# Designs tried in a protein design run: designed miniproteins, single chains, continued (2). Part 26

Each design is a single chain, and the fold is of that chain. pLDDT is the mean over its residues in the fold that is shown.

## One batch from the design tools (miniprotein)

Design m4879
Fold by ESMFold2-Fast:
Structure m4879 (fold): chain A 87 residues (1-87)
Amino acid sequence: SVDDLRRQFQEIGGQMRRAVDQGDRDQAYQLADQGSDTFTQYQTTVAQQRYQNGQMTQQQRDSWISDGQQVSRTYRDHAYQVIDQRM
């Protein structure tokens, strides 16, 4: 569900911070990738639900998904930079 994906994304953020604090670089990178993927799934699910409910046009849905993918990639890249700076 959308709520499950939102909660999962928040939990991954907390786990990534813990991995960094513990010096587990490999786990921090894995969690950054998982966070990026979960965010993409969240954005896609929200856009699809709004489209099916008539709250978005097809063009708006496609734009939202595309923007979400770009934001997700930027999130991952920034997370990697933060991990590298702290470790």
Scores: mean pLDDT 86

Design m4880
Fold by ESMFold2-Fast:
Structure m4880 (fold): chain A 104 residues (1-104)
Amino acid sequence: MKKLSVEEFKEAMDEALKILEENPDYIPEVQPAEVTKETALQLALWLFNPNLPNYYKYSAAYGIIVMTGPKGLKLAYDRALELNLPQSIIDAIKKVAEDYNIEL
């Protein structure tokens, strides 16, 4: 399966964080079916929004693994720690990493 690059995911993640800083209640309505930067942006918007239920965070973390492999999830984890994001986001990333045997 072709993976999204770590650099493409990083750009999508940084854009998602910027959107959430300006619009903390933003919820993306569309689920793209393809491995694209737009899908990565949507997954990052689900993962990094503390106001969404844990199901969205778990689904997003898994989607990131599918798109980027373990490197994308580790990048998301490192960014969450760097920005001191809510514990619910950090815990969701850790739970999915544990479920899929990924070292963070």
Scores: mean pLDDT 78

Design m4881
Fold by ESMFold2-Fast:
Structure m4881 (fold): chain A 74 residues (1-74)
Amino acid sequence: SRARELSEQTVEEASKIFPQETVDYLRQGLEKLLEGDVKGAADYFQKAVKLAEEAGVDGHKISELLSKMWGRLS
């Protein structure tokens, strides 16, 4: 699936920027999105952003990665 491939690429890019716990929440959010659970995905993405900010990394980079992935699916 192109969506799954792009999801895996997004997680790989995130792993170069963020701590593992942030990446784990991003991965879980993307899995929820692939299952069609938009609300579950949003909850995990919010947790990923919060953990990134707590680690001193700009959580906005998560939104940028997700926008890039979704743009390639459109």
Scores: mean pLDDT 79

Design m4882
Fold by ESMFold2-Fast:
Structure m4882 (fold): chain A 77 residues (1-77)
Amino acid sequence: SIEDLKAQLEKLKKMKEHQERVLEELREYLKELEERAKTVRDELIVGLLKIAIDSTEYIIENLERKIKEIQKKIEEL
């Protein structure tokens, strides 16, 4: 039903907003750590943060694709 699709859309939008906040926090932490990186441990954490950022960006892109797909289905009903 249209109601079920709208409920799914709102859930996906909230998930995307949450992941966008996570991404901003990860980017800010990376910036702060890069300015202070002095040890092999710091370099390792920088590498792990970059992987986490890439993974979060991938999740956001997938959520955006799903949002657009459901929006199109609602418009076609």
Scores: mean pLDDT 87

Design m4883
Fold by ESMFold2-Fast:
Parts: structure tokens; C-alpha cells; sequence
Structure m4883 (fold): chain A 72 residues (1-72)
């Protein structure tokens, strides 16, 4: 479901932000990429609240990935 995809992506974002192992970081990043594609496929682009929620999640995920890459 849409809610399950958001819940898992939020959990992965937190895990990515805390991950110190490069191999596990890549595994988490690939999992997040796959779920993000699933979320984008079921998103209603005509619903402004869904688009806003997606943008907020994407910004948080990008920030977490960027912070980890800067620490490598």
C-alpha cells in the first residue's frame, strides 16, 4: 500500500543517515531506490498533497544520502 511504502522509505532514510558501513549503505540505497520507483508509479500527480508528501520524503532521503557520502 501507499502508506506501507512511505513507512518503509522513512525507516530506510533513518537507517541510511546512521549507516557507517559502505557495503550496507549501498544495499540500503538500492532498496530505497527500488521503493521510490514503486511509490512514483502509484503516485497521483494531480493530487497536490500527494506530490507535496513525495517531495518532502525525497528531500529527506537526498539529505541523508548526501550526508553519508560527505562522511565517506
Amino acid sequence: SLEELYAELRALTAQIAAETDPQRFLQLARRAEALLRELAAVLDPSNPEEVKRFKELLAELVAAVGARLAAL
Scores: mean pLDDT 84

Design m4884
Fold by ESMFold2-Fast:
Structure m4884 (fold): chain A 91 residues (1-91)
Amino acid sequence: SKAEAALNLLTRLFPELRDFLQAHPEAVEYAVEKMEKMGLDPTNPAFAPQLLEYVLLYAHQQGLLTDEMIEAVAKKLGVDPERLKAALDAF
């Protein structure tokens, strides 16, 4: 499925999120639906940042997003963790 392919893509690019992604496949399903509604291919590595954004947005909305997850993603992307958190809060 597209969700399985998207999960595999995210796990390869963001191995720090592996445990979260395996525990919460519904976050990936949510992200895939949002991406497809926007006309974006959720299995294309070029759109991995947008796919990740929707996964984190889902986690934030469900109260599943931890400071450790924000820190790990921010470090991987080379951005400030507070900036990443503020972007999610602005939704």
Scores: mean pLDDT 84

Design m4885
Fold by ESMFold2-Fast:
Structure m4885 (fold): chain A 86 residues (1-86)
Amino acid sequence: SDPYAELDRLIAENPEAVAKVREQAESLPPDVRRLVLYYAAKTGEAPKFPVSPALFLGVLMDLPDEEKIKLFGEEVVPISRLVRGL
């Protein structure tokens, strides 16, 4: 499946949670912004914004697959593999 489609779906289903971080994420690249909004949708909390997109992706991808799936859903695994392939 398309990992971005699943992220966008969960973001759309949780407008209240994502509204808290949407404006803060506006300056981030679209893929990083999606992950930040998805984190807010899943946890109900604002994440700590990193100084760089690479650092943010690195922190997210350092979690074990079990924990990533629990927080972000199964679609985070393909995203993690893309980052690893760089």
Scores: mean pLDDT 60

Design m4886
Fold by ESMFold2-Fast:
Structure m4886 (fold): chain A 55 residues (1-55)
Amino acid sequence: MMTPEQKVIDAAPPDEAQAIRDALDSTEGAETPEEMQRAVQRTQQAIDRAKKAAS
């Protein structure tokens, strides 16, 4: 099933979609709780940016 994030990626321009993918990859590579929190914040910022670009 597609996640809500995947739907935003599919609707976003290529640059914004790639930024979300990169941020999600950062979350996957996070080794500490602090790194995970930063990766989550980065992902949320990328999603917000993509939503604005898709508007």
Scores: mean pLDDT 72

Design m4887
Fold by ESMFold2-Fast:
Formats: C-alpha cells, structure tokens, sequence
Structure m4887 (fold): chain A 97 residues (1-97)
C-alpha cells in the first residue's frame, strides 16, 4: 500500500519538475511565452498539491520519516513555483507598458 502511494507521489513530483523546467525556459520569451509559463506553473501547483496529499497518506499509514522526506522535496519545488510565478508576473507587467 505504501509502495503504491510512493509510485503515485513520485509521478506527481516528476510531472511538476517537468512543468517547472518548461516554464523557466519560457520566461525569457515573448508575452505569449510568459502566459504559457504561468499556465504551466499553475498545473505544476496542482501536481504538488496532489503529492502533498499522498505524503500525508504515507504518514497516516505509519511511515512518517518517508513522508517528511517527500514533504521536503515538495517544499523545494513549491519555492521554485512561487519564485517563477512572481518573476513571470513582473515580466508580463513590464511588457504591457
């Protein structure tokens, strides 16, 4: 049961990483690229939210140490989403001037 939860959690983390990396590349582009980056960061956030729920389930079935390890990984990805979202909004505002 824990193994199945970890598999799903790792799928969400991997998808979030892919979306974040793609969004970061788009931030140096056109206003359309920046809007696309914001959409990708929003999708990454959804995957991180699902990963957190799965980490909480892992803790609930007794593997608190493993859950805390995953939560640390999710928190680092969350910091990237937050930073890149702020950068995207600032860049888009400058280009609209």
Amino acid sequence: KVEELEKKLNEHIKRAQELIDEAEKLLTGSPEDIRKAIELLYEAQKHLDEARKLADEIASVGDKEKAESYKKQIDELQKRVDALTLEALVRLRMLES
Scores: mean pLDDT 88

Design m4888
Fold by ESMFold2-Fast:
Structure m4888 (fold): chain A 101 residues (1-101)
Amino acid sequence: MKKKEAEEYLKKGIEALKNGDYETAVSYFEKAIELFREAGDKEGEIIALTLLSVAYEKLGDLEKARRYNREAMQLYFELEKEDPELAEKTRKKVREILKEI
């Protein structure tokens, strides 16, 4: 399923981000976002958009960082209205990942 492919790209992006390979991280997160969108996985899309924002911040592209952070926040608020429990799980996952980066 596309969701498992998206999760694999997300994992590769996180590893690239940890290694300081920010341009490679951007590429993997963009692929993950596309696949999560196709799968209708809002949780995965929010996580990938948030990490894409972080990668652009590390690259000094603050305009793109702000854009993708805004997209992640908008999607998070939509998810919170649809499924507050899943939104809270998503928030916790983002916090865990950001602590390791």
Scores: mean pLDDT 90

Design m4889
Fold by ESMFold2-Fast:
Structure m4889 (fold): chain A 65 residues (1-65)
Amino acid sequence: LGYDIARTYADRLIAGLPPDLAEELRKRIDEVEKKNPYDAGAIIDTVEDFVRENHDRLAASEPAV
């Protein structure tokens, strides 16, 4: 899976979030990206983990898991 695709996925999700949640997710992705550069799977896993943990604060609207 391409790193560019993972970044696009994350960016789209972030764009749909309230500023507070967007910044929180962005920070988490940045941290993971620094630990695992160019790891598309790590980015996707981070996004999915954030969505799962914050399901009460978010509506599950993403069709791709």
Scores: mean pLDDT 72

Design m4890
Fold by ESMFold2-Fast:
Structure m4890 (fold): chain A 88 residues (1-88)
Amino acid sequence: SREELLEKTLETLREEAAIILAEDHPDAVLSPEAAAALEERIRELAEEVTEAFLKAQAGKMSREEFEEFQREAVERLRAAVAEAAAAS
């Protein structure tokens, strides 16, 4: 279902964000405000990724276009983590 896919995507993005934070910003301690802002951005990104996946499954997006979207999504996540670390 869409809801199950969204939850799985959200979990995956949270895991990836934690890895990026630990590897790229090992000295960063996120403020509660920065952590909340990052979580909101992760949720928005998860919704977009879920929509892109469903479009790909429906044949409205090629596999190549979806793979490019996933690469862009990772870069957006990396930027969001960097902004959260800088705001803390």
Scores: mean pLDDT 86

Design m4891
Fold by ESMFold2-Fast:
Parts: C-alpha cells; sequence; structure tokens
Structure m4891 (fold): chain A 81 residues (1-81)
C-alpha cells in the first residue's frame, strides 16, 4: 500500500483532470486524512483515494469523481468524539 504522501503526490499530478469543485473536495479529504491519520475512517479513505487514482489513470473521470464524492460525504456524516 502506498503511503499517504505518495497518494497525495500522485493525485496532484492528476488533479488537472478534475473540476475546481472536485479538487476542493479532494483537498478537504486529504486534510482530514492528515489530521486523523491512523483512524479506521482515514484508512478506508486511503483505499478510496487509491481507487480514484486508478480511475483517473484509466480515463474514467466519472468513476474517480464517484470515489471522491463518496469519501467526502463519509467525512461529513462522521461524528467525532
Amino acid sequence: MPSLEELIEELKSLESLLSPEMREKLHFIIDYMKENEGTPLAEGLKKALLEAIKALKAGDLRGAETYILVAYHEILKYKEE
């Protein structure tokens, strides 16, 4: 499994394929993962980002956007204590 830093660098190389709105959501996800590293949700989000990277490399923009949106909404619904 690549590190969070490796995933972030890969995503930065591909983010020009995303709309400004999707890039904003992606940055929100990355910031959450940095602040909550090692939590079960953050580890699940790492897998979602890896799938988004694979979709972008395959030219499946809709698939990549789906993974980003699912990850974004999971964070918004999660209640921290």
Scores: mean pLDDT 78

Design m4892
Fold by ESMFold2-Fast:
Structure m4892 (fold): chain A 69 residues (1-69)
Amino acid sequence: SAATEAALEKVRAALPEEGALDMSKLAELAGLSQSAFSRRFRERFGQSAFELVVDEGVAALEAAVRRSF
């Protein structure tokens, strides 16, 4: 539905750049169960929210290591 797609866009915009993933919280924000959220997010964006957050976490760790030298 259009409302679900709009909710998924808001969740994507709110994904933590350096933070831990809380799937239950993300599903709540979208108004979906965790399994429905995982499927709908991947259908919409081509990746899971977990994959996006992990990629951001890796980038943050790499930046922190560079700043330590």
Scores: mean pLDDT 69

Design m4893
Fold by ESMFold2-Fast:
Structure m4893 (fold): chain A 87 residues (1-87)
Amino acid sequence: MSPAVREGWERYLATLSEKQREVFRELAEEAVRLVEAGESLPAIVARLQRRLDELAKRYGLSPEERRQLATAVYLFLHELVEEREEA
């Protein structure tokens, strides 16, 4: 990931609650592992959606907080997949 993209993510994450940041961290780490393992994009998306549902219930996220994280995780995943395809 480029320094500019990472800086953008750091600034975005700073606007989130501590609960949202922790959930995002877990989902981002899982996304990186699945992409590096060569899993298919549909399989990665399905696993991340199930994990987000589990974590949202565990951390008591509001529907809006959950929606924000879903969007952030999908954008992060898209960047990882693009970098993999360009490499």
Scores: mean pLDDT 76

Design m4894
Fold by ESMFold2-Fast:
Structure m4894 (fold): chain A 93 residues (1-93)
Amino acid sequence: SKLEKEIEEALREEAKRNPDEVTLEELKEKYKLQKEINSIVTPIAEYIKKNEDEKLRKEVNELLRKLHEALKNKDKEEIEKYKKKLKELSKKV
């Protein structure tokens, strides 16, 4: 799709700016992971908005905070752990 090509081009430009620190493959993997997280979180966020579920909002925000910290630290085990917890929450909405 046009959007996928635009994202691919943006990732390529990011890799060019930091060739010694980040590879195009690492950026693609990071983007794929972010897209997956967004797909899990979107239905939960929609449910929270419709039902004004403050408890679920706090729980999701805490899991997202921990997931973002795991992403920053490149901790694959923690990333998978918090992704799984978010998927379990999405099954309840």
Scores: mean pLDDT 75

Design m4895
Fold by ESMFold2-Fast:
Structure m4895 (fold): chain A 89 residues (1-89)
Amino acid sequence: SSRELIYKFYKLIAEGKTLKEIAEELNIPLSYVKRSLLVYENISGEKIKDDESPLKSGVIKNMFKADVERSPLLTEEEKKEILELIEKN
């Protein structure tokens, strides 16, 4: 389901996975992972390299946290789990 895919995607980002690792674990093309994060790059003005975690950028990390908190696709329990993972990484 689209909800399960989004939950997994957010969880992998929160765990500090690189773009390449996210693509591998979800079994999707790297270009799809990059496209999904393009809005963060465009708003922050920062580029995420293929071998880097999105969370390496403090600006992108803060934007991602806000998106997790506001997501209508995540349960409150999933949001708490993901936010705790972000703080650990």
Scores: mean pLDDT 87

Design m4896
Fold by ESMFold2-Fast:
Structure m4896 (fold): chain A 77 residues (1-77)
Amino acid sequence: VEEKLEEARRKLAAAERAAEAGPAVSPEELERALTLAAEGAGLLEEVRDELPKEEYEELMARLAEAAGRLAELLAEA
């Protein structure tokens, strides 16, 4: 559980950094960051019942926000 949560957090952090760097990131790197966000969400879903509800909701919201921003950047590229 903790390993999956830590991996999800690492993937979230990478996706958030790419979204924040924005137009400076190549379309290939944006696509990879989107994949990381999706993988992070999948890991959180696997451990959902073992996480506090607030923590799960916060991490999922952050992943959704990062993924949305990355998708917007890809559409503009």
Scores: mean pLDDT 80

Design m4897
Fold by ESMFold2-Fast:
Structure m4897 (fold): chain A 70 residues (1-70)
Amino acid sequence: SEVLAEVERALATETLASSLTTSKLEQLRAQIAYFEEHAEAALAAGLPQEIIDELRREAAAIREYIARQE
């Protein structure tokens, strides 16, 4: 996932102690909301299921990343 790679790169450029900072968690949650909102808009617009699935997969990948860092 391009977005997951971008998130991982952003986190890697910061000195993290032992957990994600509140600021980084807020950024990741905003990215999740972004993809979920776009998936809903795509569904409402009648876009192909493949596009909707891709957007939802991006959101899920970010959720999994957060879970692994906790």
Scores: mean pLDDT 71

Design m4898
Fold by ESMFold2-Fast:
Structure m4898 (fold): chain A 62 residues (1-62)
Amino acid sequence: QLREIAAQIPDAWLRALVLTALRELEEEPSAKAYAVLAELLRQIGQDALAEEFERRAAELEA
């Protein structure tokens, strides 16, 4: 679960950003929302999840 991953982030600022981006994605799924969350996932070392979200963003832009 992505929220569980967010809860494990030691940097409080990054944790807040990930949770905010996830909330935005849940309220208004968009290519932009997926892309923002993918970038944050890369910053916390979740490269595989970031790649999945980047793919979702590309699908929505197509």
Scores: mean pLDDT 78

Design m4899
Fold by ESMFold2-Fast:
Structure m4899 (fold): chain A 59 residues (1-59)
Amino acid sequence: SRIDEAVEYAVPIVKSLLERGESANDAIKTVARELQKEFGLSEGEARIVAAEALQKVLN
């Protein structure tokens, strides 16, 4: 699904931002904005997808 593709896209970006020393909260906000641009997601959808990607990176 488009949501699954968005999560797969977001995972490496979240990982990179955390490796650069960004906080989890800032990484989510940055990735959510990129997801809105790239996938046309709403703000709410993009934040949920970014949070899912963060959970995958932390596990």
Scores: mean pLDDT 86

Design m4900
Fold by ESMFold2-Fast:
Structure m4900 (fold): chain A 58 residues (1-58)
Amino acid sequence: SAAEEERLRAEGERLYDRAKAIIEERITNKQVKEEMLKLLDEQRPLVVPLLRAARELG
């Protein structure tokens, strides 16, 4: 349903924001932080598809 799809997108956005906050909070080295944030951003398009796959398997 449209509501279910919107829920998955909202959940994906919350997980992305939480992961970003953790990286920014816990990583003190600027170069490592920038690289981890870049990797997180590159993986962002995969979050919703993975959540959808997990939902369909359960």
Scores: mean pLDDT 77

Design m4901
Fold by ESMFold2-Fast:
Structure m4901 (fold): chain A 61 residues (1-61)
Amino acid sequence: SKEEIIKEGEEILKELLERGAISEATYKRLLDEFKYTAETNPEAAKVALETLKELLESLKK
């Protein structure tokens, strides 16, 4: 399930990058931090994932 969390987070961060909401440098940093969080604290990673989903949805409207 860690792999699923990482994959979903990566997809959201990539979409934020493609929309111009974050820079490529920020994308790389956030992805690395998210992967680390998912490996060391999956509960915190799930919370972060929900926050990223809410951010992405806010940008679609």
Scores: mean pLDDT 82

Design m4902
Fold by ESMFold2-Fast:
Structure m4902 (fold): chain A 77 residues (1-77)
Amino acid sequence: MKVSEEELDAEVRLALLEIQFTVAKLDPDKERQIESLEKIIKEAEEFLANLPDSLTRIKADVERLIEEARKELEKLR
């Protein structure tokens, strides 16, 4: 089974967002952590808006990432 280039590009972008989220959660500075989480949410929402409907799993994973990032942001307030 050969993955499409579009699906592969979407997987890479999701992986980068997940790495950014992990790094943000590990930041000891609360103010920087808030700023990083807000940027991740914005980037993830833009990515989700531009994803094809055929990539249902990637869309679900991005939606989950946005939800988790919002929960982490709420904990810091």
Scores: mean pLDDT 82

Design m4903
Fold by ESMFold2-Fast:
Structure m4903 (fold): chain A 60 residues (1-60)
Amino acid sequence: MSLEELLEEAKKWSVREIAERAAELYRQSRASTDPKESARLRKYAYALSDLLHEKLEKEE
């Protein structure tokens, strides 16, 4: 799944689901011994965290 595809899917998720997925990706990036995979997972986790922040601002 590309970053764009992940973000499109995440738009359908709850705040909790986005937070859990971001945390999981960050955990996987720390566990990875491949620098390229670690960097990619971290980038995805940060993108989801940014989306989470935007969604929290819209949640009333």
Scores: mean pLDDT 78

Design m4904
Fold by ESMFold2-Fast:
Structure m4904 (fold): chain A 82 residues (1-82)
Amino acid sequence: MDSLKEEIRRLIEELRKETDPEKALELARKAIDLIEELYRKGMSEDEAIALLGEVARALAAKGLTQEAIDLFTEGLRRLGLT
């Protein structure tokens, strides 16, 4: 549990530092996949939504605003929260 959560945090930090938009999107997608896995293993909805929000905000900060919106919406759908 904790190791996967640490991996998500590391991916988000890498995403914040990444200057290549394609690599940023790959990091974001990896983070979302791990968030979904942790949610299926019993992570709370509040924690999962907060992590999805962090990923989306990191993308939006890079000018990938539409991708951030689409990714956040898709993430919520994958978790069954919309």
Scores: mean pLDDT 84

Design m4905
Fold by ESMFold2-Fast:
Structure m4905 (fold): chain A 107 residues (1-107)
Amino acid sequence: MPPLSEEELEELARAAARHVVGAATRRALLARGETDPEEILARARARAEEVLERLTEEQWELLRRGVELALEGREEEALRLIEEALLPLLDPEEQEALRALVAEALA
């Protein structure tokens, strides 16, 4: 694959972070007994944006590296870096959900 531009890599990193945080939040809400799809989706979207606003440059660097590894087909290493970048900003239920999602994706 040709190398991505810095701008393209940044956009993919943002998309990946939104997707992963949203998925972890939805799983955590479902585990708490939330059943309203509109409420779950609204909270997941809000939480993803909140986490993105709080990411440090060091965490963004891990996410960009994760995206690069994913594009190289190195999915396990990619998911490990994305997990490392995002875990510190998540609550305990979201952390458990993210770890479960990563384990399931690598199964």
Scores: mean pLDDT 84

Design m4906
Fold by ESMFold2-Fast:
Structure m4906 (fold): chain A 101 residues (1-101)
Amino acid sequence: SEEERQAEIDRLNEEIKKLIESGAPAEKVLDLLMELQLVRDYGISLEEARKLIEEHPEEVREYFRKYYRLDIVLDAAEAGKTAKQVFEELKKREEKRKSIL
């Protein structure tokens, strides 16, 4: 149901927030971000999203690198950075963009 899907989206967002605050590696947050996007944008269940990521991890990552702005998170995960470091860098890039405009 739409209500059930929204509850899963809200739960994933809260889990992502907690992981960032706890200093979790970007790799762990990346999996949840991909799950969130698949559930939200494609209307598949969380179980189906997780199976897709588990069975086809490289293909899913290539897809998100190509069609979503997750290249920065993917590169940071490969480099062993924390999620907090990634989001701090994204924030700096956004502030720089605003200062030019």
Scores: mean pLDDT 74

Design m4907
Fold by ESMFold2-Fast:
Structure m4907 (fold): chain A 96 residues (1-96)
Amino acid sequence: GAEELRKLEVGSVTLTIPKSEDEEEVEKEAAAKIALLVEKNDYDMLVKLVSETEESITVEVSFLENKFKELQEKQLKELKEFAKEKYEELKKKEEE
C-alpha cells in the first residue's frame, strides 16, 4: 500500500509551478522539470499534490529506489548468459 511505498523513498523535491492563462504551457513546464529530474536520477517517481493557490500549484515528487527491479535485471542478465552458454554447448555437441 501507500505506507510501503514511503519506505522506498530515497529523496523528495518540492516543485512550485506558476499558473498561467495558457494551461498547456504550465503542463509543459511541469513535464520538462519532471523529465530533467528523471534523467538525472533514473528513479521511479511518486507525485503528490501538496497545495493549490490561485497563483501556483505545489507538488511533491518523491523518488523511489526500486531494488526489486535491479534484482530482476540482474537475474534476467544471468538467465540470458546461461541460455547462451547452453546453446554453445549444444552446437559443439552436434559438431562432434
Scores: mean pLDDT 56

Design m4908
Fold by ESMFold2-Fast:
Structure m4908 (fold): chain A 99 residues (1-99)
Amino acid sequence: SEREKLKLELEELLGLAEIIKGIAKIIGDEGGLKAADLAIEAAEVAIKAVEGEISLDEAIEKIEKLLEEAKKIDSPLAPLAIRLLEEVLELVKKLKELE
């Protein structure tokens, strides 16, 4: 139940990252597109960890690296993508606390 709720929240964050990517494409924001792709990758990595396809420690390490990459992007959409990355990281950490 709690794991299923965390997965639903991660799927919602993935959907939001895909919306940001769509906006970046429409306005021609290459930095925003890159930031959105990093947020999408983080959510997909987190979902794989929830499904047991990768370890939680591996997911946390990968998401932290994606977050550091996103912080280097100069784009009006980058702060929103960074916020999604931070939320994804917190959800994976909550999942680890359930063990």
Scores: mean pLDDT 89

Design m4909
Fold by ESMFold2-Fast:
Structure m4909 (fold): chain A 84 residues (1-84)
Amino acid sequence: AIELASDETIVNFLKNVDPEAAVDQLVEALKSSDETVRKQAERALVLATEVVPPEVLVKKLVPLLKDEDPFVRNAALTVLAALG
């Protein structure tokens, strides 16, 4: 079986905190200088599309489409595409 320990950790985090606060933390991680942290944040935000209200994700991610970092812009597009 495929192990999804990190995905389970993210889902548990989203269940134990306010969804808006969880998304804010993931958005901050997406801007990290650590490439591993950025990649994990992108994956976590994609998983959040199944748990967090779309309105919250749109509100937090649309501003990232104007970010100076191409990685941040592409990650925001990927997550928004998962919503629609």
Scores: mean pLDDT 75

Design m4910
Fold by ESMFold2-Fast:
Structure m4910 (fold): chain A 83 residues (1-83)
Amino acid sequence: MPVDEAAARLYRGLLSLGLSERDALEILSKIQQGLRDGDPEGALKRSHELLEELVKEGRLTEEQMREAKKLVEKAIEEMVTGE
């Protein structure tokens, strides 16, 4: 399914950037919940806030966060536009 493939690619991409499995799954969960609620903008915002918290905690660099934000935006776009 296109949505499942986009979610899998996002998960692997986040892990490749240095996120833990827990943090990557939490971001995926927030995206999936927001999309089920019909709120892709809220899903994007909550995912970005989680990434910013990881930088504040010293678990990600600002550069890794920017790349992760791009992956999240692309995944949400693919999940919203994928028929």
Scores: mean pLDDT 81

Design m4911
Fold by ESMFold2-Fast:
Structure m4911 (fold): chain A 76 residues (1-76)
Amino acid sequence: SLPNQLAEATSDGDDETTKKLIEEATKLGAGKEAKSLKDSSQQLSDAARRGDSVSLTQHSQQLQQSSQNLSDTIKK
């Protein structure tokens, strides 16, 4: 759930929630993965706004990978 919440907060431009979720992930040893997910979410949002379908597909895949990496890192 944390990866989905982080991606949504980043896409919505909710800096406060994004910072809080990155701090939670950092406490779980996944701060780097959380920052990667934030970056991927921002890139996907930008591509969507531009209507760039090729970049949308690429960044969507990257977001899924980043989300999975974060999920795997926080799961013990």
Scores: mean pLDDT 79

Design m4912
Fold by ESMFold2-Fast:
Structure m4912 (fold): chain A 55 residues (1-55)
Amino acid sequence: SEEEERLRRLAKNPEAYEQVLASLDRGLKQATSPEEKAALQRERDRLHRIRKELE
């Protein structure tokens, strides 16, 4: 998918990857709803999976 290709390009850039992870971690700390936390957690897990596949 286009979104998956975008995430793969992001994951190949270590600085951008770390910045996005830090942003997601901040979002998880600030999230007030279970749905928002679940969505952010899924995005973090997806990004980690793509990064692991590229390493």
Scores: mean pLDDT 79

Design m4913
Fold by ESMFold2-Fast:
Structure m4913 (fold): chain A 70 residues (1-70)
Amino acid sequence: GAMAAQAAANEARAGELGTEHRKRIVELWEKYKDKSPEERALALAEEFGSDVAAWAAHIETVTGEKPVVK
């Protein structure tokens, strides 16, 4: 599906950007950990764009927390 293909492309793109990109995603997630799950997800979506699957999968893998996005 188009969304799955886009998510895979975004993961490959994040890999090309290296550790700094992935570290930044996790840093912002942790920075907002005192906020609601929805506010945390919104802040990351505003910073890293609307393709939630790429950064959400990385956060879940690294932190064990699943972003709540609606």
Scores: mean pLDDT 64

Design m4914
Fold by ESMFold2-Fast:
Structure m4914 (fold): chain A 69 residues (1-69)
Amino acid sequence: MAEAIRAIAEHVKRLRDEGWPVDLVVSTARVAAKALGLDEETIDKIVEATREHYDDPEALAKAMEEIVK
């Protein structure tokens, strides 16, 4: 689980750094998280963190680590 969430966080960071819009990044992160076997509650937390902290990569990384804890 923790490794899967970190893989999604890395995926989000990569797409954000490439200039992808937040809605598309959120959509691809949701698909990837489902493929990795994450439950709906965890996926919703990842989506919420990504939308809320998209413009702040440090806050986003911290939010992802809180989901892992």
Scores: mean pLDDT 79

